# Designed miniproteins, single chains, continued (2), part 15

Each design is a single chain, and the fold is of that chain. pLDDT is the mean over its residues in the fold that is shown.

## One batch from the design tools (miniprotein)

Design m4492
Fold by ESMFold2-Fast:
Structure m4492 (fold): chain A 64 residues (1-64)
Amino acid sequence: MSDEELVEKYEKLLKEKNDPGAIIALAVIRVHARREGNTELAEKASEAIDKYGQKAADALEKSL
């Protein structure tokens, strides 16, 4: 599975399931992408976190 496919997978989990674990996974992929100089992939991961991360965090807070 490519890193691009992993970003798409975790973006779907974050968007559809509000899974806060997907935020951690996307953050890890972003760090690896930046280390390898893959700016486009790092930006994609950041955009997914920015768009859907707050909703997932809110869902987690409601479960506490």
Scores: mean pLDDT 77

Design m4493
Fold by ESMFold2-Fast:
Formats: structure tokens, sequence, C-alpha cells
Structure m4493 (fold): chain A 90 residues (1-90)
């Protein structure tokens, strides 16, 4: 399923973030994974999507302030996974 593909992509982001020592990217990828797994179970509400996106946007803001391009890339990739999952459950 497309949600399983997004789960696999989120897991790859987690592995990359851990390998490279990128804590903001790691947290964003973990938030995305948790939400997509909840969506696959049919338990994710619109509020769950909005809260998760909001938290990832805060992490994106932090990555921009510290000027770490790899942190920013992983956070933005995690955000895109959440947005793709939201489109699949609407």
Amino acid sequence: SKLEELIERARRLIEEARRKGLPLGLRAAELALELIEKAKEGKASELDFEITKGLILILRGVAKVIKDPEELRLVEEALKLVEEAEKLVK
C-alpha cells in the first residue's frame, strides 16, 4: 500500500538521521512514522495531522536558525511524508 511505502521512507530517514547524528531530522522522522502508522490503523484524525505538521514546522524553524542544511533537508522530507499520508486518507 502507499501508506506502507511512506512508513518505509520514514524508517529510512530515521536510519540516516541516526547514522549522521542529526537530532532534529531524527525527531521529525519519528513524528512522521508515528502519525503514518496511526493513519494505516485508521486512527489518525485531522487534528493528529495538524499537530504533527505543527511540531515538524517548529523543528524546521530550529534547523533554519542553526543553519544546518542536512537537518533542514531531513525535517522537510519528514514533513512531505506527513502531507502525502494526509492526501491518502482524505
Scores: mean pLDDT 91

Design m4494
Fold by ESMFold2-Fast:
Structure m4494 (fold): chain A 61 residues (1-61)
Amino acid sequence: SEEERLAEWRARMEAALAAGDEQTLFDIIVEVRDWLPHLSPEQRAEAERLTAEAVRALFAR
């Protein structure tokens, strides 16, 4: 489901943030962006929040 996909993205993002893995953060942003048109409005908002968090982490140096 889309909810399970969002949960998987969040878990991967949290692991990447803990490891300082910029490549994985970038890959997640790209993957989420490709999936946005297929999400409900509520899930799209959550996905956009997730990508905003990943982008912030990439530039928070």
Scores: mean pLDDT 80

Design m4495
Fold by ESMFold2-Fast:
Structure m4495 (fold): chain A 91 residues (1-91)
Amino acid sequence: DELQKRLEELRERSLAELEAFLREHAEEFGRTLADLWLTDPELLREILDTLLASGMPRERLIELLEAMLAALADDAEATAALQAALAELRA
């Protein structure tokens, strides 16, 4: 998966740079994460767990997903999927 490969490359950069990049592309990444929730939720969980393990605070990851959610406000299916993923992260 190109997304997983891209995330692994970005892990070598600072977490602040990764966060800024994800926020800049919030609609693209939000849509990709929503699609992963629907098609391969275990891979999405692995990606989120990897970000947490890399030192990203859970609160910052939640804020990032909320920014992606806002970027997808016009897509009800993607919004619902991303909200479900966010609910698991908050648990």
Scores: mean pLDDT 77

Design m4496
Fold by ESMFold2-Fast:
Structure m4496 (fold): chain A 55 residues (1-55)
Amino acid sequence: SAEEQEAARLRRFIATADEVLALTKDWPMNEEQKASLARLEAKVREARDQLARLG
């Protein structure tokens, strides 16, 4: 179903994003890099909420 495909897409996005966040956890960052990471963290939270609603 479309919901199953969307759930699979969200899970893949979350897995990829979590890997990026883990790899960059201890990196020194400038303002631009910090802003990009904050945006990614916000998208992961949104994706997790959306996945939970699909349930």
Scores: mean pLDDT 86

Design m4497
Fold by ESMFold2-Fast:
Structure m4497 (fold): chain A 83 residues (1-83)
Amino acid sequence: SEEEKKKLVENFKESLELMRKEIEKEEKIPEEDKKELFELIDEARKKVEEAAKTKSLEELKELIIELADELTLKILEVKEKYL
């Protein structure tokens, strides 16, 4: 349903905001690397917002899982390098 898609988008956006705040708090990560992570987070948000307009609930769920996995791996890579 459209309401379920809206809830998925809102929940994902909340998760992205939490990721951003955690990264901002990490003093050991260089600002340039933080900027790259923030750009990836913003891109993921935009992709999900756009997809919600045209894609089915199931396609939207698949996209969110894929983007969440990609972001998690990239954040872990950066953390392993500096933390």
Scores: mean pLDDT 86

Design m4498
Fold by ESMFold2-Fast:
Structure m4498 (fold): chain A 81 residues (1-81)
Amino acid sequence: SFEDRVRELLARAEELAKKMSTDELVEQLKAWIDSDPVLTPEEKAALKAVLDWARAEGMSPEELVETLRRVLDALVRHRKA
């Protein structure tokens, strides 16, 4: 399901945030987002824009993950089954 994909993305982001810089985290998450078969092109573009914004704001990996969590939570709430 879409919600399962969101949970997987967040779990991956949380794990990677412990091991790498924000720049590396953004690139890894963008690659995962681009390869995902469930996300629409519009959702992929929006998520990548959020990652680029977090990088530009100088967020730590942990702050980026929290920002991503909030955005994904909003996306899940507004997506129809």
Scores: mean pLDDT 81

Design m4499
Fold by ESMFold2-Fast:
Structure m4499 (fold): chain A 64 residues (1-64)
Amino acid sequence: SELTKQLREEIEKITEKYSKELAKIQELRKQGNDELAEKELKKLHEKTRKEVRQLLADYGAKLA
């Protein structure tokens, strides 16, 4: 299934991007910028959740 392979690859890319941005947020917290780190973490979670949900919806439609 070519579509499921493409879906897995897209999810892996989103996961890698999330991990890199999470590391940057951790650095902000280490610098004592806790308020900004918390704000950026919330944005990252919302953005990633939305991207994953949209990706799954798009591929689900193609499988039907």
Scores: mean pLDDT 82

Design m4500
Fold by ESMFold2-Fast:
Structure m4500 (fold): chain A 62 residues (1-62)
Amino acid sequence: SKAAQLQQLQDEIAELEKNIARLKEELENEPDERKRAVLYSAIGILEAAKSILEQQKAKLEA
């Protein structure tokens, strides 16, 4: 159902937000430039994934 699909997307978005927050905390405490670059890249990938899910959620809510 549409409601079940919306709930699944909300749950997946929430999980991505938790992972993004964790990686941002790691980035804030990382002194190594090379490791910071890796963390920044990982955050970008997760934020892109979150954006896609948010777009899917918006389409279902329309």
Scores: mean pLDDT 89

Design m4501
Fold by ESMFold2-Fast:
Structure m4501 (fold): chain A 73 residues (1-73)
Amino acid sequence: FEELARELAPTDPARAGVLRGLAMGSRLSAEDARAAARVTPDPEVAAGLELAAARKSGDEEELRRAEERVRSL
């Protein structure tokens, strides 16, 4: 994901940001990924971190909200 985000940055920076957040979040616990999303100034990276946290938590409502946020970007 981080490699893919780097490849996409020149052509689609918003999508690259989300993928970067997903890559970071995949290496963190759900709780740490949520905390990182709250302090991250980049909204695309924050959206990716929240999506990663939601996928790890298994909470359907959290996942729905995170997916909606990504789609709104």
Scores: mean pLDDT 75

Design m4502
Fold by ESMFold2-Fast:
Structure m4502 (fold): chain A 89 residues (1-89)
Amino acid sequence: ALGQQAGVEPEPGDPAELAARAQALNAQGDALFQQGMQALNAGDDDKALALFQQSADKYDQAARLGLEEAPLNEALARMHVSVIKLEKA
């Protein structure tokens, strides 16, 4: 068989545990997004960029676990990255 059975088990678990993990990752994304907004308000664009990228990564992880709100949150974080880059152009 085309080998697919080795070491890909990030999701084989209790659905409730996967949902809890997705929500925890989304909450981490929210915290990073808030820190990014604080850095942006302080005029620290480089720090804000890094925080919004980290926020987007956490939302992406939550989306992969099936949290339906996470893709929109990821798009918002990526939008802030784009806006900061445009302001520097």
Scores: mean pLDDT 80

Design m4503
Fold by ESMFold2-Fast:
Structure m4503 (fold): chain A 73 residues (1-73)
Amino acid sequence: MVLEKPEGVSLEEAKKIAEEARKATPGVSEVEVKQVGDKFEVTVYSDEPDPEEALAAVERALELIKEGLEKKG
């Protein structure tokens, strides 16, 4: 997922927001954040064996990351 970089949010802050979202979302094993120009590229990994539960966990973590970035910007 590629998200717009909010004004004043650093890559380090975005990584902290992503890690908090990971901790808050059961079924998410890892989250990676990279800065690509004026955007953040976010990759969420799930080790859930059920594809529907894995997808729901990934979507929830992405929503929390987006909300966290919006609150900081």
Scores: mean pLDDT 79

Design m4504
Fold by ESMFold2-Fast:
Structure m4504 (fold): chain A 59 residues (1-59)
Amino acid sequence: MKEEELKQAERHIASAKARPTVEQAIRALEVSVGAFEKNGWEEAARKVRDALAALKAEA
């Protein structure tokens, strides 16, 4: 279960980073965090949140 959650988080992060702008990537990751938290995928949500914080620090 946790391995599948982390794989989905990695896919969401990779997809967001493929967006044309940093702002679009940030928005996509914010949506992913909310979706994972709502579904109880706390480890996936945490991993995406960490990536989101890193992008915001560079923006």
Scores: mean pLDDT 79

Design m4505
Fold by ESMFold2-Fast:
Structure m4505 (fold): chain A 87 residues (1-87)
Amino acid sequence: NLTFIEDLYNAALSEVSSEEDKENLRKAKNMILAQPNNAEVWKNYGIFLKSIKRYDLAAEAYKKALELDPSNAELKQLLAEVNLELA
């Protein structure tokens, strides 16, 4: 939902300092707002969050993608990988 999207965005924004990362984060948020029920969009956002080493936020994005596409083996693998980083 909108509140979850904004909370995830604001948490990530507080941890990035480069203008490039801030711009990429804004683009990712806008894509999610345009297609909030598209599992691929949430997966791509999770991949970006993993690239900035926010494994906790990546896990939340992958969980949302799995809610939208629960049979997707790739999403299960991606979530398992970031959960190992958080252990």
Scores: mean pLDDT 82

Design m4506
Fold by ESMFold2-Fast:
Structure m4506 (fold): chain A 85 residues (1-85)
Amino acid sequence: MLGPLGKELIEEAKASGDEEAIEAAKRAEEEAKEMEKALEELKKAPKEEISREIGRVLRELGDLVGAMLEAKRVIEAKKAEEEAK
């Protein structure tokens, strides 16, 4: 799960009504779902495959963090753009 901070970021993006911010938030939600899927596969993995599944979870975590940082950047950029108008 994105956790409280991730949900707050997504809600802020949706509340902004900005299409780019909303799309960035949706991408973060998709990465969060892939992370949850990787965790579920790790829980079901046989002992000999746990190392490989841990590697997958770490990759998905990196993708999720990247998507969340991009969503935050887009939201902050849109706020700055509105202040400049």
Scores: mean pLDDT 74

Design m4507
Fold by ESMFold2-Fast:
Formats: sequence, C-alpha cells, structure tokens
Structure m4507 (fold): chain A 83 residues (1-83)
Amino acid sequence: DVARRYAEELRRYILEKHNLPDTDEALLRYLQELGFSPEVAEEILTLLRNGDLKGLIELLKKHKAPIDVIFYARLALLEAERA
C-alpha cells in the first residue's frame, strides 16, 4: 500500500519532469526513448504498478538506467520503508 503510493509518486515525478502525462503509454514511450526494449519497459511498468520498488531498482541497475532515475527510485524506496 505505502510502497504503491511512493511508486505512483515516483512515476508521476519522472513524467512531469519531462512534460509528459501520467499515462501508461507515455511511460512506455519515455522508457523506450531512454534505450529500454519494449519488454523491459513493460516490466518496469508492472513493477511500478505493484509497488515493487526493490525489484524496480535491481532491474534499472541491471539495464544500466540513467543514474538520476536510479537515485529517484532509491529515494522512493527509502521513504516507503520509513513510513
């Protein structure tokens, strides 16, 4: 529950920072523009929808996501674990 809320806030923050709407289509497009395959983008979407912030961070590290994206995901996890 708390982890899902922070995952939703993380998603919204990233998309708003890039002037994108908070939709699944915009998120998938953004991730693909960062160089993720469609399959990895869908996996990231699923992890965010499930509030699996630990799984998200590990997947982002595995696929060498931009350091700022990994940082925001880690910040969301820390806030969720402290709540």
Scores: mean pLDDT 81

Design m4508
Fold by ESMFold2-Fast:
Order: C-alpha cells, then sequence, then structure tokens
Structure m4508 (fold): chain A 77 residues (1-77)
C-alpha cells in the first residue's frame, strides 16, 4: 500500500525533525527549534492524512498526536 508506505516515511521524518527541534532548544537556539518543530508539524499532519487514506487508524492517531505536540512547542516559544 503506497499510502501506508508514504505515511510511515513521513511519520519517521516528523519524529526525527521533532528530536532535532528538542536538541536545538537544549542548545538555546530558539529560532532553529521553532523552524524544526514547524517542519515536524507539517510532516506529521501529512503522515496522518496518508495513514487515514491507508486505513491505519493507529498510525494516523500517533501522527496527529505528534503534530499537536510540535504545535504546542511552537506556542510555548
Amino acid sequence: NSSLNRAKELYNKAKELYKEGQKALDNGDVQKAKELYRKAYDSAVLAARYADLAGDTDLAKEAYDLAQEALEQIRKL
């Protein structure tokens, strides 16, 4: 299922971008952290959409939850 494979790729990308955002914040680089969290949000939203198309409700929920976490981090900074 191409939609499922795309969802997994985008979700893994979103997780990596989120981790990079956390590292940037740990280093005191607020501007870089915001940019990375924004990219994580975009990738997670797209991952959730492809997961929904594939019928993978568990992956869609995980991707949506990650998107919300990234958005909350942006709002706090």
Scores: mean pLDDT 90

Design m4509
Fold by ESMFold2-Fast:
Structure m4509 (fold): chain A 96 residues (1-96)
Amino acid sequence: SSEQAAIDREAEQLRKALKENLKKIKDLIKNNDTQGLVSLATATALLLSSAGMSEEGKEIIEAAENKDIKKLEEAVEKAIKNIRDALKAQRAALKK
């Protein structure tokens, strides 16, 4: 239960960070803040890379560079799904 709680907390923190960063990136696109956009997109990609999602991180950078909100949302939702799937697998492993 203690190990499961730690895994649940880390997954929830990562998911919340991705959702918050998505909102901020969308705002930066609307405000034409190119420097802020590059900085936050890069930081988000590094966060995803550290979680084993380097390809999703690249998709976020590309979407941000192109100001493609739809592709940005798709990349973030894909990352969130990967987090949920990994969490489900970790919970299953702990029940053995």
Scores: mean pLDDT 82

Design m4510
Fold by ESMFold2-Fast:
Structure m4510 (fold): chain A 100 residues (1-100)
Amino acid sequence: SMEQVRRAEELITRTTKRAVQHLLAGDYDAARAEWYSLLETLKKQGLLTDEEVARFKALVDDLVDRARANQDDPLKQAHVLMSLVALATEISMLIRLKAK
């Protein structure tokens, strides 16, 4: 339903904000856990498939690892944070497109 999509978008937005805060604090494990929890919740709600969750987990792992590797480079950190926001947008758009 469109209401289910709206609730998913709200959850994605809240999770993204918390994950960004964790990354800025250097808490990479907490940031990864926030995203993994989101993806598992969306899967349980029938909004994402097992394959989609596996793909998005791999992208999250790559982004968190790049954030950790570039902790002393503000420009590269900014690029990673923007990529994380873009990933959140992709997940939201995929859910909307599948609801049509």
Scores: mean pLDDT 88

Design m4511
Fold by ESMFold2-Fast:
Structure m4511 (fold): chain A 88 residues (1-88)
Amino acid sequence: SRFEELAATADPVEREYARLVEFLRELGLSVEEVLEDPEGTRERIERRLEELLREEGLEIDEETRETIRRFAEDLVERLLEVQRELAA
């Protein structure tokens, strides 16, 4: 697949980008959505992760929700950083 080809690259930044793109696609999201609406896409990542955890039988308490929010924020920030590095 396209992502498997990118994941085979020796460049750590390109490899990280490929992993982030694949992770977003597993959540039904795209890099383009992150670039167009970082905040709205972060909220969608949060909702998708909460759904996945509930499907695994986990109860989403306030602490878990806060952890999901921080993870989604970090993911979006890292994707934007890697995208900037690749565009330079």
Scores: mean pLDDT 77

Design m4512
Fold by ESMFold2-Fast:
Structure m4512 (fold): chain A 72 residues (1-72)
Amino acid sequence: DDELIKALQEAIEFMESILSKSEEEQIKELTKKAKELEEKGDYRTANLLLWAVSEKDVQKAIEAARKEIEKL
C-alpha cells in the first residue's frame, strides 16, 4: 500500500497548500483536484477531497488523511 500512502501524503500537501486561501478558492481548488484524481482513477483520494468540501473543514480532512496513513 505504498502507492496509497504516497497518494494520501500528496493530498495532505495539496490541502496544506490551500489553507491560506479563501473558502471559495479552497472549494474551487479541491473540486478541480478531485476531478483530476478521478480522471486518473484515484477515486479514494478524490472522495477525500470532496469530503473536505462537504465538511467545509480542510484541516479536519488533513487530520483524517494522516490518521488513515497511520493505519497502513
Scores: mean pLDDT 83

Design m4513
Fold by ESMFold2-Fast:
Structure m4513 (fold): chain A 106 residues (1-106)
Amino acid sequence: MASIQELLDLLEEEFGPLSEPFDPSASLVEQWRTLLGNISRKLREVATPGPNPTLSVATAQRLVDILERSGIPLPQPLVPDADGRIPLDDLIGLVGAALARALKQS
């Protein structure tokens, strides 16, 4: 079973305090929006500026490791772009899919 509490604790440890509190009594859709929103905001803070933001493989892998430790593996492996970086929108999409699956199984 995925551990949402472990995910929250590990995200706060690695990326600092979350901007929105997580409500475990909210609907699954609201829980998903809160988790993905917090993660997306943290990733955007460390991504390159501009219309096509990217993350280093090392930064993206740290998030993947946190998700896997929480029992929330990505549905697909990360694929670096031609510059050896991870597109932010690709990572957010994979994380969103993984969180949706995990919340339905909790």
Scores: mean pLDDT 82

Design m4514
Fold by ESMFold2-Fast:
Structure m4514 (fold): chain A 64 residues (1-64)
Amino acid sequence: SYIDKLVEEAEKAIKEAKTEQEARDVLSRYSLKILIYGILNNKLDEVRKAQERLLKLYEEWLKK
């Protein structure tokens, strides 16, 4: 789905982030984009799963 593509893009961007601020900016931008798309297309369950995945990726980045 389009949300899955956004998650894949966010994962790549988070992994390429060189600072915590860059990783946080990626998280916030993609979380908002996913939320807006999900609201407009009635895909709130997919939004929840995607946002949980993004938070986990951010937490993993913080540990490395």
Scores: mean pLDDT 84

Design m4515
Fold by ESMFold2-Fast:
Structure m4515 (fold): chain A 87 residues (1-87)
Amino acid sequence: FEEELSEEQKEKLRELVERAKPELEKVREAGDKEKGQKLIAELILEAVKLVNDEEIYKEALEVAKKSKKAGVPEAEKLIKELEELLK
């Protein structure tokens, strides 16, 4: 997640974020909070897949489970997608 990513992995993550930024900016301008949250969740999933690290998958899943307990509705979808990646 934080340190120990290779330069190649960091570059791919940076490219992913740069591609997502224009779409996120457009949904923020439109005030579509629901679509914005969905795009953020998709970005996180793409980033996790790009790293292809089981430890990062597990950590993201734990964070998503805590978010679900806190009442964040988008967390349930994120949990399901992360569980599928761990299969």
Scores: mean pLDDT 66

Design m4516
Fold by ESMFold2-Fast:
Structure m4516 (fold): chain A 88 residues (1-88)
Amino acid sequence: NSGNISHLQNVLDGIQSATTQTQVDSYGSMTIDFLNIISSQNPNMSSFFDSQISQIQSVMSDSSLSVDQKKSQISGIVQDVINSLQNS
């Protein structure tokens, strides 16, 4: 799982450095794709990853949220995934 954690940490750094809606959407989509891959490799955690994917999709589709608010919320979700993988 160290490789998965390192990849997610790099994505988190990218999200936190994002300054545009397009960049947030790009990193959000990359995170969803990566979580789908991890979920398929770890079926015992699939419900957890499906929940995190749904949360990212909800944040990305919410037109009432600013770029900074979406960035903050998606960063929090990615951090929760990292913490869960570190403690498993």
Scores: mean pLDDT 84

Design m4517
Fold by ESMFold2-Fast:
Structure m4517 (fold): chain A 76 residues (1-76)
Amino acid sequence: GEVHVSDPVSLNKGETLSYTVRVTLPGESVATTFLVDSNGNIVAQSEPRRVEPGDHTFSLVAPKSGTYQLVVLAEP
């Protein structure tokens, strides 16, 4: 599997964090994205998405104002 973590971004409530990652796993994988706050809490999660190797953009919406990172887990 692969783990990709964005740089921290300050967001207002309702703003979207978008993060483009390059998936290098051979063949199809399943990617799940998490929005993580400054305390390390998962505050939002995507449905799993099937992805081929290459560049993919993932986005999640901030539930409240704060500093967030987007985490992408890709598993074969």
Scores: mean pLDDT 89

Design m4518
Fold by ESMFold2-Fast:
Parts: sequence; C-alpha cells; structure tokens
Structure m4518 (fold): chain A 106 residues (1-106)
Amino acid sequence: MSAIDYAKEVQEAMGKVRNAAQASLADARAALAATTDESQKQVMDGRVKAAEETLAATTQREREAQAILPLLKPGMDKSEQAEKTAAENQKRAADAAAYLGVAAAA
C-alpha cells in the first residue's frame, strides 16, 4: 500500500468520526426541541452542550492531524501500528478465553 493510500485512510477515518459527532449533535438538538418538560429540558440542554464539545474536540483533532501528518509521515511506521493492533487483539483474545473458561466452569 502506498503513502497516498495511507493518508487517504487516515482522512476517511477522521471524516467518519466527525460525521458521527455531527449526527450525535443533531440528535441531541432534536431531542431538546421535542422536550416539553422543564426539568427534562435542562438534561437535554446538557446533552446538546456535551455533543457540541465532542464535535469541537473532534474537529480540533482532525485539524491538528491534517497539519502534523505530513511532518510525522517519515517517522510513522505501519509496522508499529500493526504491532499495537496485534497486541490489543491478543489481549482481547486472552480475556475472552478466560471469561469462557470461567463461564464453562460455572
């Protein structure tokens, strides 16, 4: 896979995270608009604010990633990412095996 393919994958992943945050904010705003109870309006307003903060943080992270990615690319190794993913998958497999062992013994 080329360096261009890697950059495209990162951009697509960041775009998906941002789109999810935008959808969450839209849902929170719709819930607030549909709420007629004053006590529930305070809860829904809190959810809207949390969703706005999440979108702002996601947008900031995407902006920072777009700015710094070309600078880090010579130091970024796909093998390092693969090793981290493999370690996480091994841990999850071990945790699942331990859980199944306990469940089968119960």
Scores: mean pLDDT 67

Design m4519
Fold by ESMFold2-Fast:
Structure m4519 (fold): chain A 110 residues (1-110)
Amino acid sequence: MELYQAALKAIDENRDKIIELAVEYARELGLEVTDEMVEIIKKYLDKNKEEIARRAAEVAQRYADTRGLSKEEQLKLAGENAVAAAFQAAYDTLRKIKEKGIEEVKKELE
């Protein structure tokens, strides 16, 4: 539970940076990112942040169990994994908009 809370907190505290970095990365790869697309990735992240945090915490716990990590190291790993996963999810959503179109991705978020 503590790892899940650390993961969720890391996503919440870094939400704007995650979105900004995903948009910047997509633009560097030649994807045109509109304000509407930014609103979609914000909604996606908000809808999926608990699932992302849960998975990040599970990965951190598994790694801790095999490596004998301290409590502080476990909490840090959970947060770092959550931020990385949230960034990847935001970027993957932008890529899906390019591949499937914006209206199709909007339907998946309803």
Scores: mean pLDDT 84

Design m4520
Fold by ESMFold2-Fast:
Structure m4520 (fold): chain A 84 residues (1-84)
Amino acid sequence: SREAERQEAIARLRAMLAKKDAAMAAAKSEEEKAKIEQLAAIYEELLAALEAGVSDKELLELILKQLEEIGAPQEEIELARKLL
């Protein structure tokens, strides 16, 4: 069901955000750290939208475009696409 898909997406986003501190510790450059912080901010926006019950595909696709624009890792982009 759509609700089950939303709950799975929320759980996955929370798990990804929980890895932020480890990713920051592993980062080798100021640019890499800035990218991690930007990615986390976009994921927090997506999480907030999903938790608020937003089902507007266009709004969620705009968040996905933000991830692509900042050059998010392909693995993370593919995960975000599956959540939409």
Scores: mean pLDDT 72

Design m4521
Fold by ESMFold2-Fast:
Structure m4521 (fold): chain A 116 residues (1-116)
Amino acid sequence: MISEEEIEALKKAAEKIKKEFSTSKKGAFILTVVAAYAKLNPEYSEEEKYRIARGVVEKALELLGLEVSEGELEHYVKIVFNEDAIKSLIKVLEELDEETLEKLYNLVAKLAEQVK
């Protein structure tokens, strides 16, 4: 079960990504979820990473009540194939306090378990 504290951690992480990368609110949420997913799942193939990351993002956006076009979703989730971009996003996320980062990773892990 996803807690309100885990959702708040996602919002804090996305705000940090939005400021650092000068992206949209929706883009910041997608990039945050993709980066957290990639950090937790380094062993997956690129095809599996894309498919699961996309599903995780869709579930995260649903929890936030956010609508994203197919084009926006594809545009941001494809960053999972860019190792340098993912490393940069993860580095920014690691500037968050440990408690917030742990809650973000727990949320993303729970969403990934629901993707089938």
Scores: mean pLDDT 83

Design m4522
Fold by ESMFold2-Fast:
Structure m4522 (fold): chain A 63 residues (1-63)
Amino acid sequence: MKYFLATVGVDGDPAASAARTAQLKEDFANNTGYVARARQAAEGSGDTDALEIIDKAIEKYKK
C-alpha cells in the first residue's frame, strides 16, 4: 500500500512528489490515455515493478 501511495505523492517528500506530478500531468495531457490507464492499474494492484516501468516510460516520453 505505501509503495503506490509514495508514487501518488502522499509520501513525506512534497518537493519530489510535486515535480513528479507535474511531469505526469503533462505527459498524460499530451499522450493518449494509455499511460494513465496502465499506471492506475498498477497502482490499484500495488505492483511496484509495473509502476517503476511506467514511471521510466513517462520520463522518456516527456518533452
Scores: mean pLDDT 58

Design m4523
Fold by ESMFold2-Fast:
Structure m4523 (fold): chain A 62 residues (1-62)
Amino acid sequence: MSNEEMGKNLEKALRGVGVAPEVAKEIGELVAKGEYEKALELARKAGLSGPILDSIRYAKEA
């Protein structure tokens, strides 16, 4: 799976769990660029839960 595809899938998953569309899109775009650390920082600043942070970490390691 490409980083671009992972970013789109993650955006949809985040929207599905109630993350604001703008935040979900930005996190997805960072993952699509391979910038997982920036995606994690944005998620933490947005106050997202541990399971969401774990999803971003697993995407980086996959």
Scores: mean pLDDT 77

Design m4524
Fold by ESMFold2-Fast:
Structure m4524 (fold): chain A 94 residues (1-94)
Amino acid sequence: MEKEKVEVELEVERYEDEETGELVVEVTIRLKNDKEAIEKGKKLAEEVGKEVGLGVGLELEEDNAVITLKGHASEEKAEKAEKLAKELAKELEK
């Protein structure tokens, strides 16, 4: 079923945690504040978070929803998280 294209913004950051010195991965996905898009995005983000061991957060704004995936990761898990986040963003554009 062809759905109206949802505008999706993806940011992936990798940085060193000041307290632990461990690599932190932070994925931010900004999408339309639409019930179907939010439900789909949350489900996909929870699956990715489970696979790479990142915490999932959801914040609702007036016009947008923000899904975050954040946590400590190895370099290999960070690379996997970035790949899966890009796939998730593409899936949300449908």
Scores: mean pLDDT 76

Design m4525
Fold by ESMFold2-Fast:
Structure m4525 (fold): chain A 93 residues (1-93)
Amino acid sequence: SEKALKLAEQALNDGKAAVELGKEAVRIGKGKRALNLAIAAALSGIGGQFSSEQSLKLDGDEKSIKLAKEGYKLAEEGIKLAMEALKLVDKAF
């Protein structure tokens, strides 16, 4: 369905954003900027997982399913990077 595809595309976009924000947070590794980027990465990742799960419930086509699963995987990676960045920020204080 079109709704499944839109949710899958949102999941992919949110997952990609979570990974990029999380990588930058880890790279900085200290201070308020890294903290804010880690929080943003976690929020984007959670949003991506939610959108992916909603898309998968709508019995979409193979393209929607593939994009939703890819988005979920990227969202999970982004959340892991956010958690790593939060540990680095905590250790630096």
Scores: mean pLDDT 89

Design m4526
Fold by ESMFold2-Fast:
Structure m4526 (fold): chain A 85 residues (1-85)
Amino acid sequence: MTEAEKWLKELLEALNNPNLSEEERKELEEQIKELEEGLRETLPRLRSTPDPKFQELAKRIEEAIKNKDAKELVEAALEYHELLK
């Protein structure tokens, strides 16, 4: 497991935790913003890849960003790492 994949799994667990403190929630929001910025930079690469799986993933990322769906954004990033194996 890569450090990036481990970080993404930790973000997903935090998003599913209803007992986060206000401080932990703000830290999570900052990390999700960082993930969004990284995925925005990855979108041109995904769109240039002639594979339907990468094209579907690019669409999922774009829609998650548009809808501010943090959980979908993390799940799409995990799928991207799985497709790179």
Scores: mean pLDDT 81

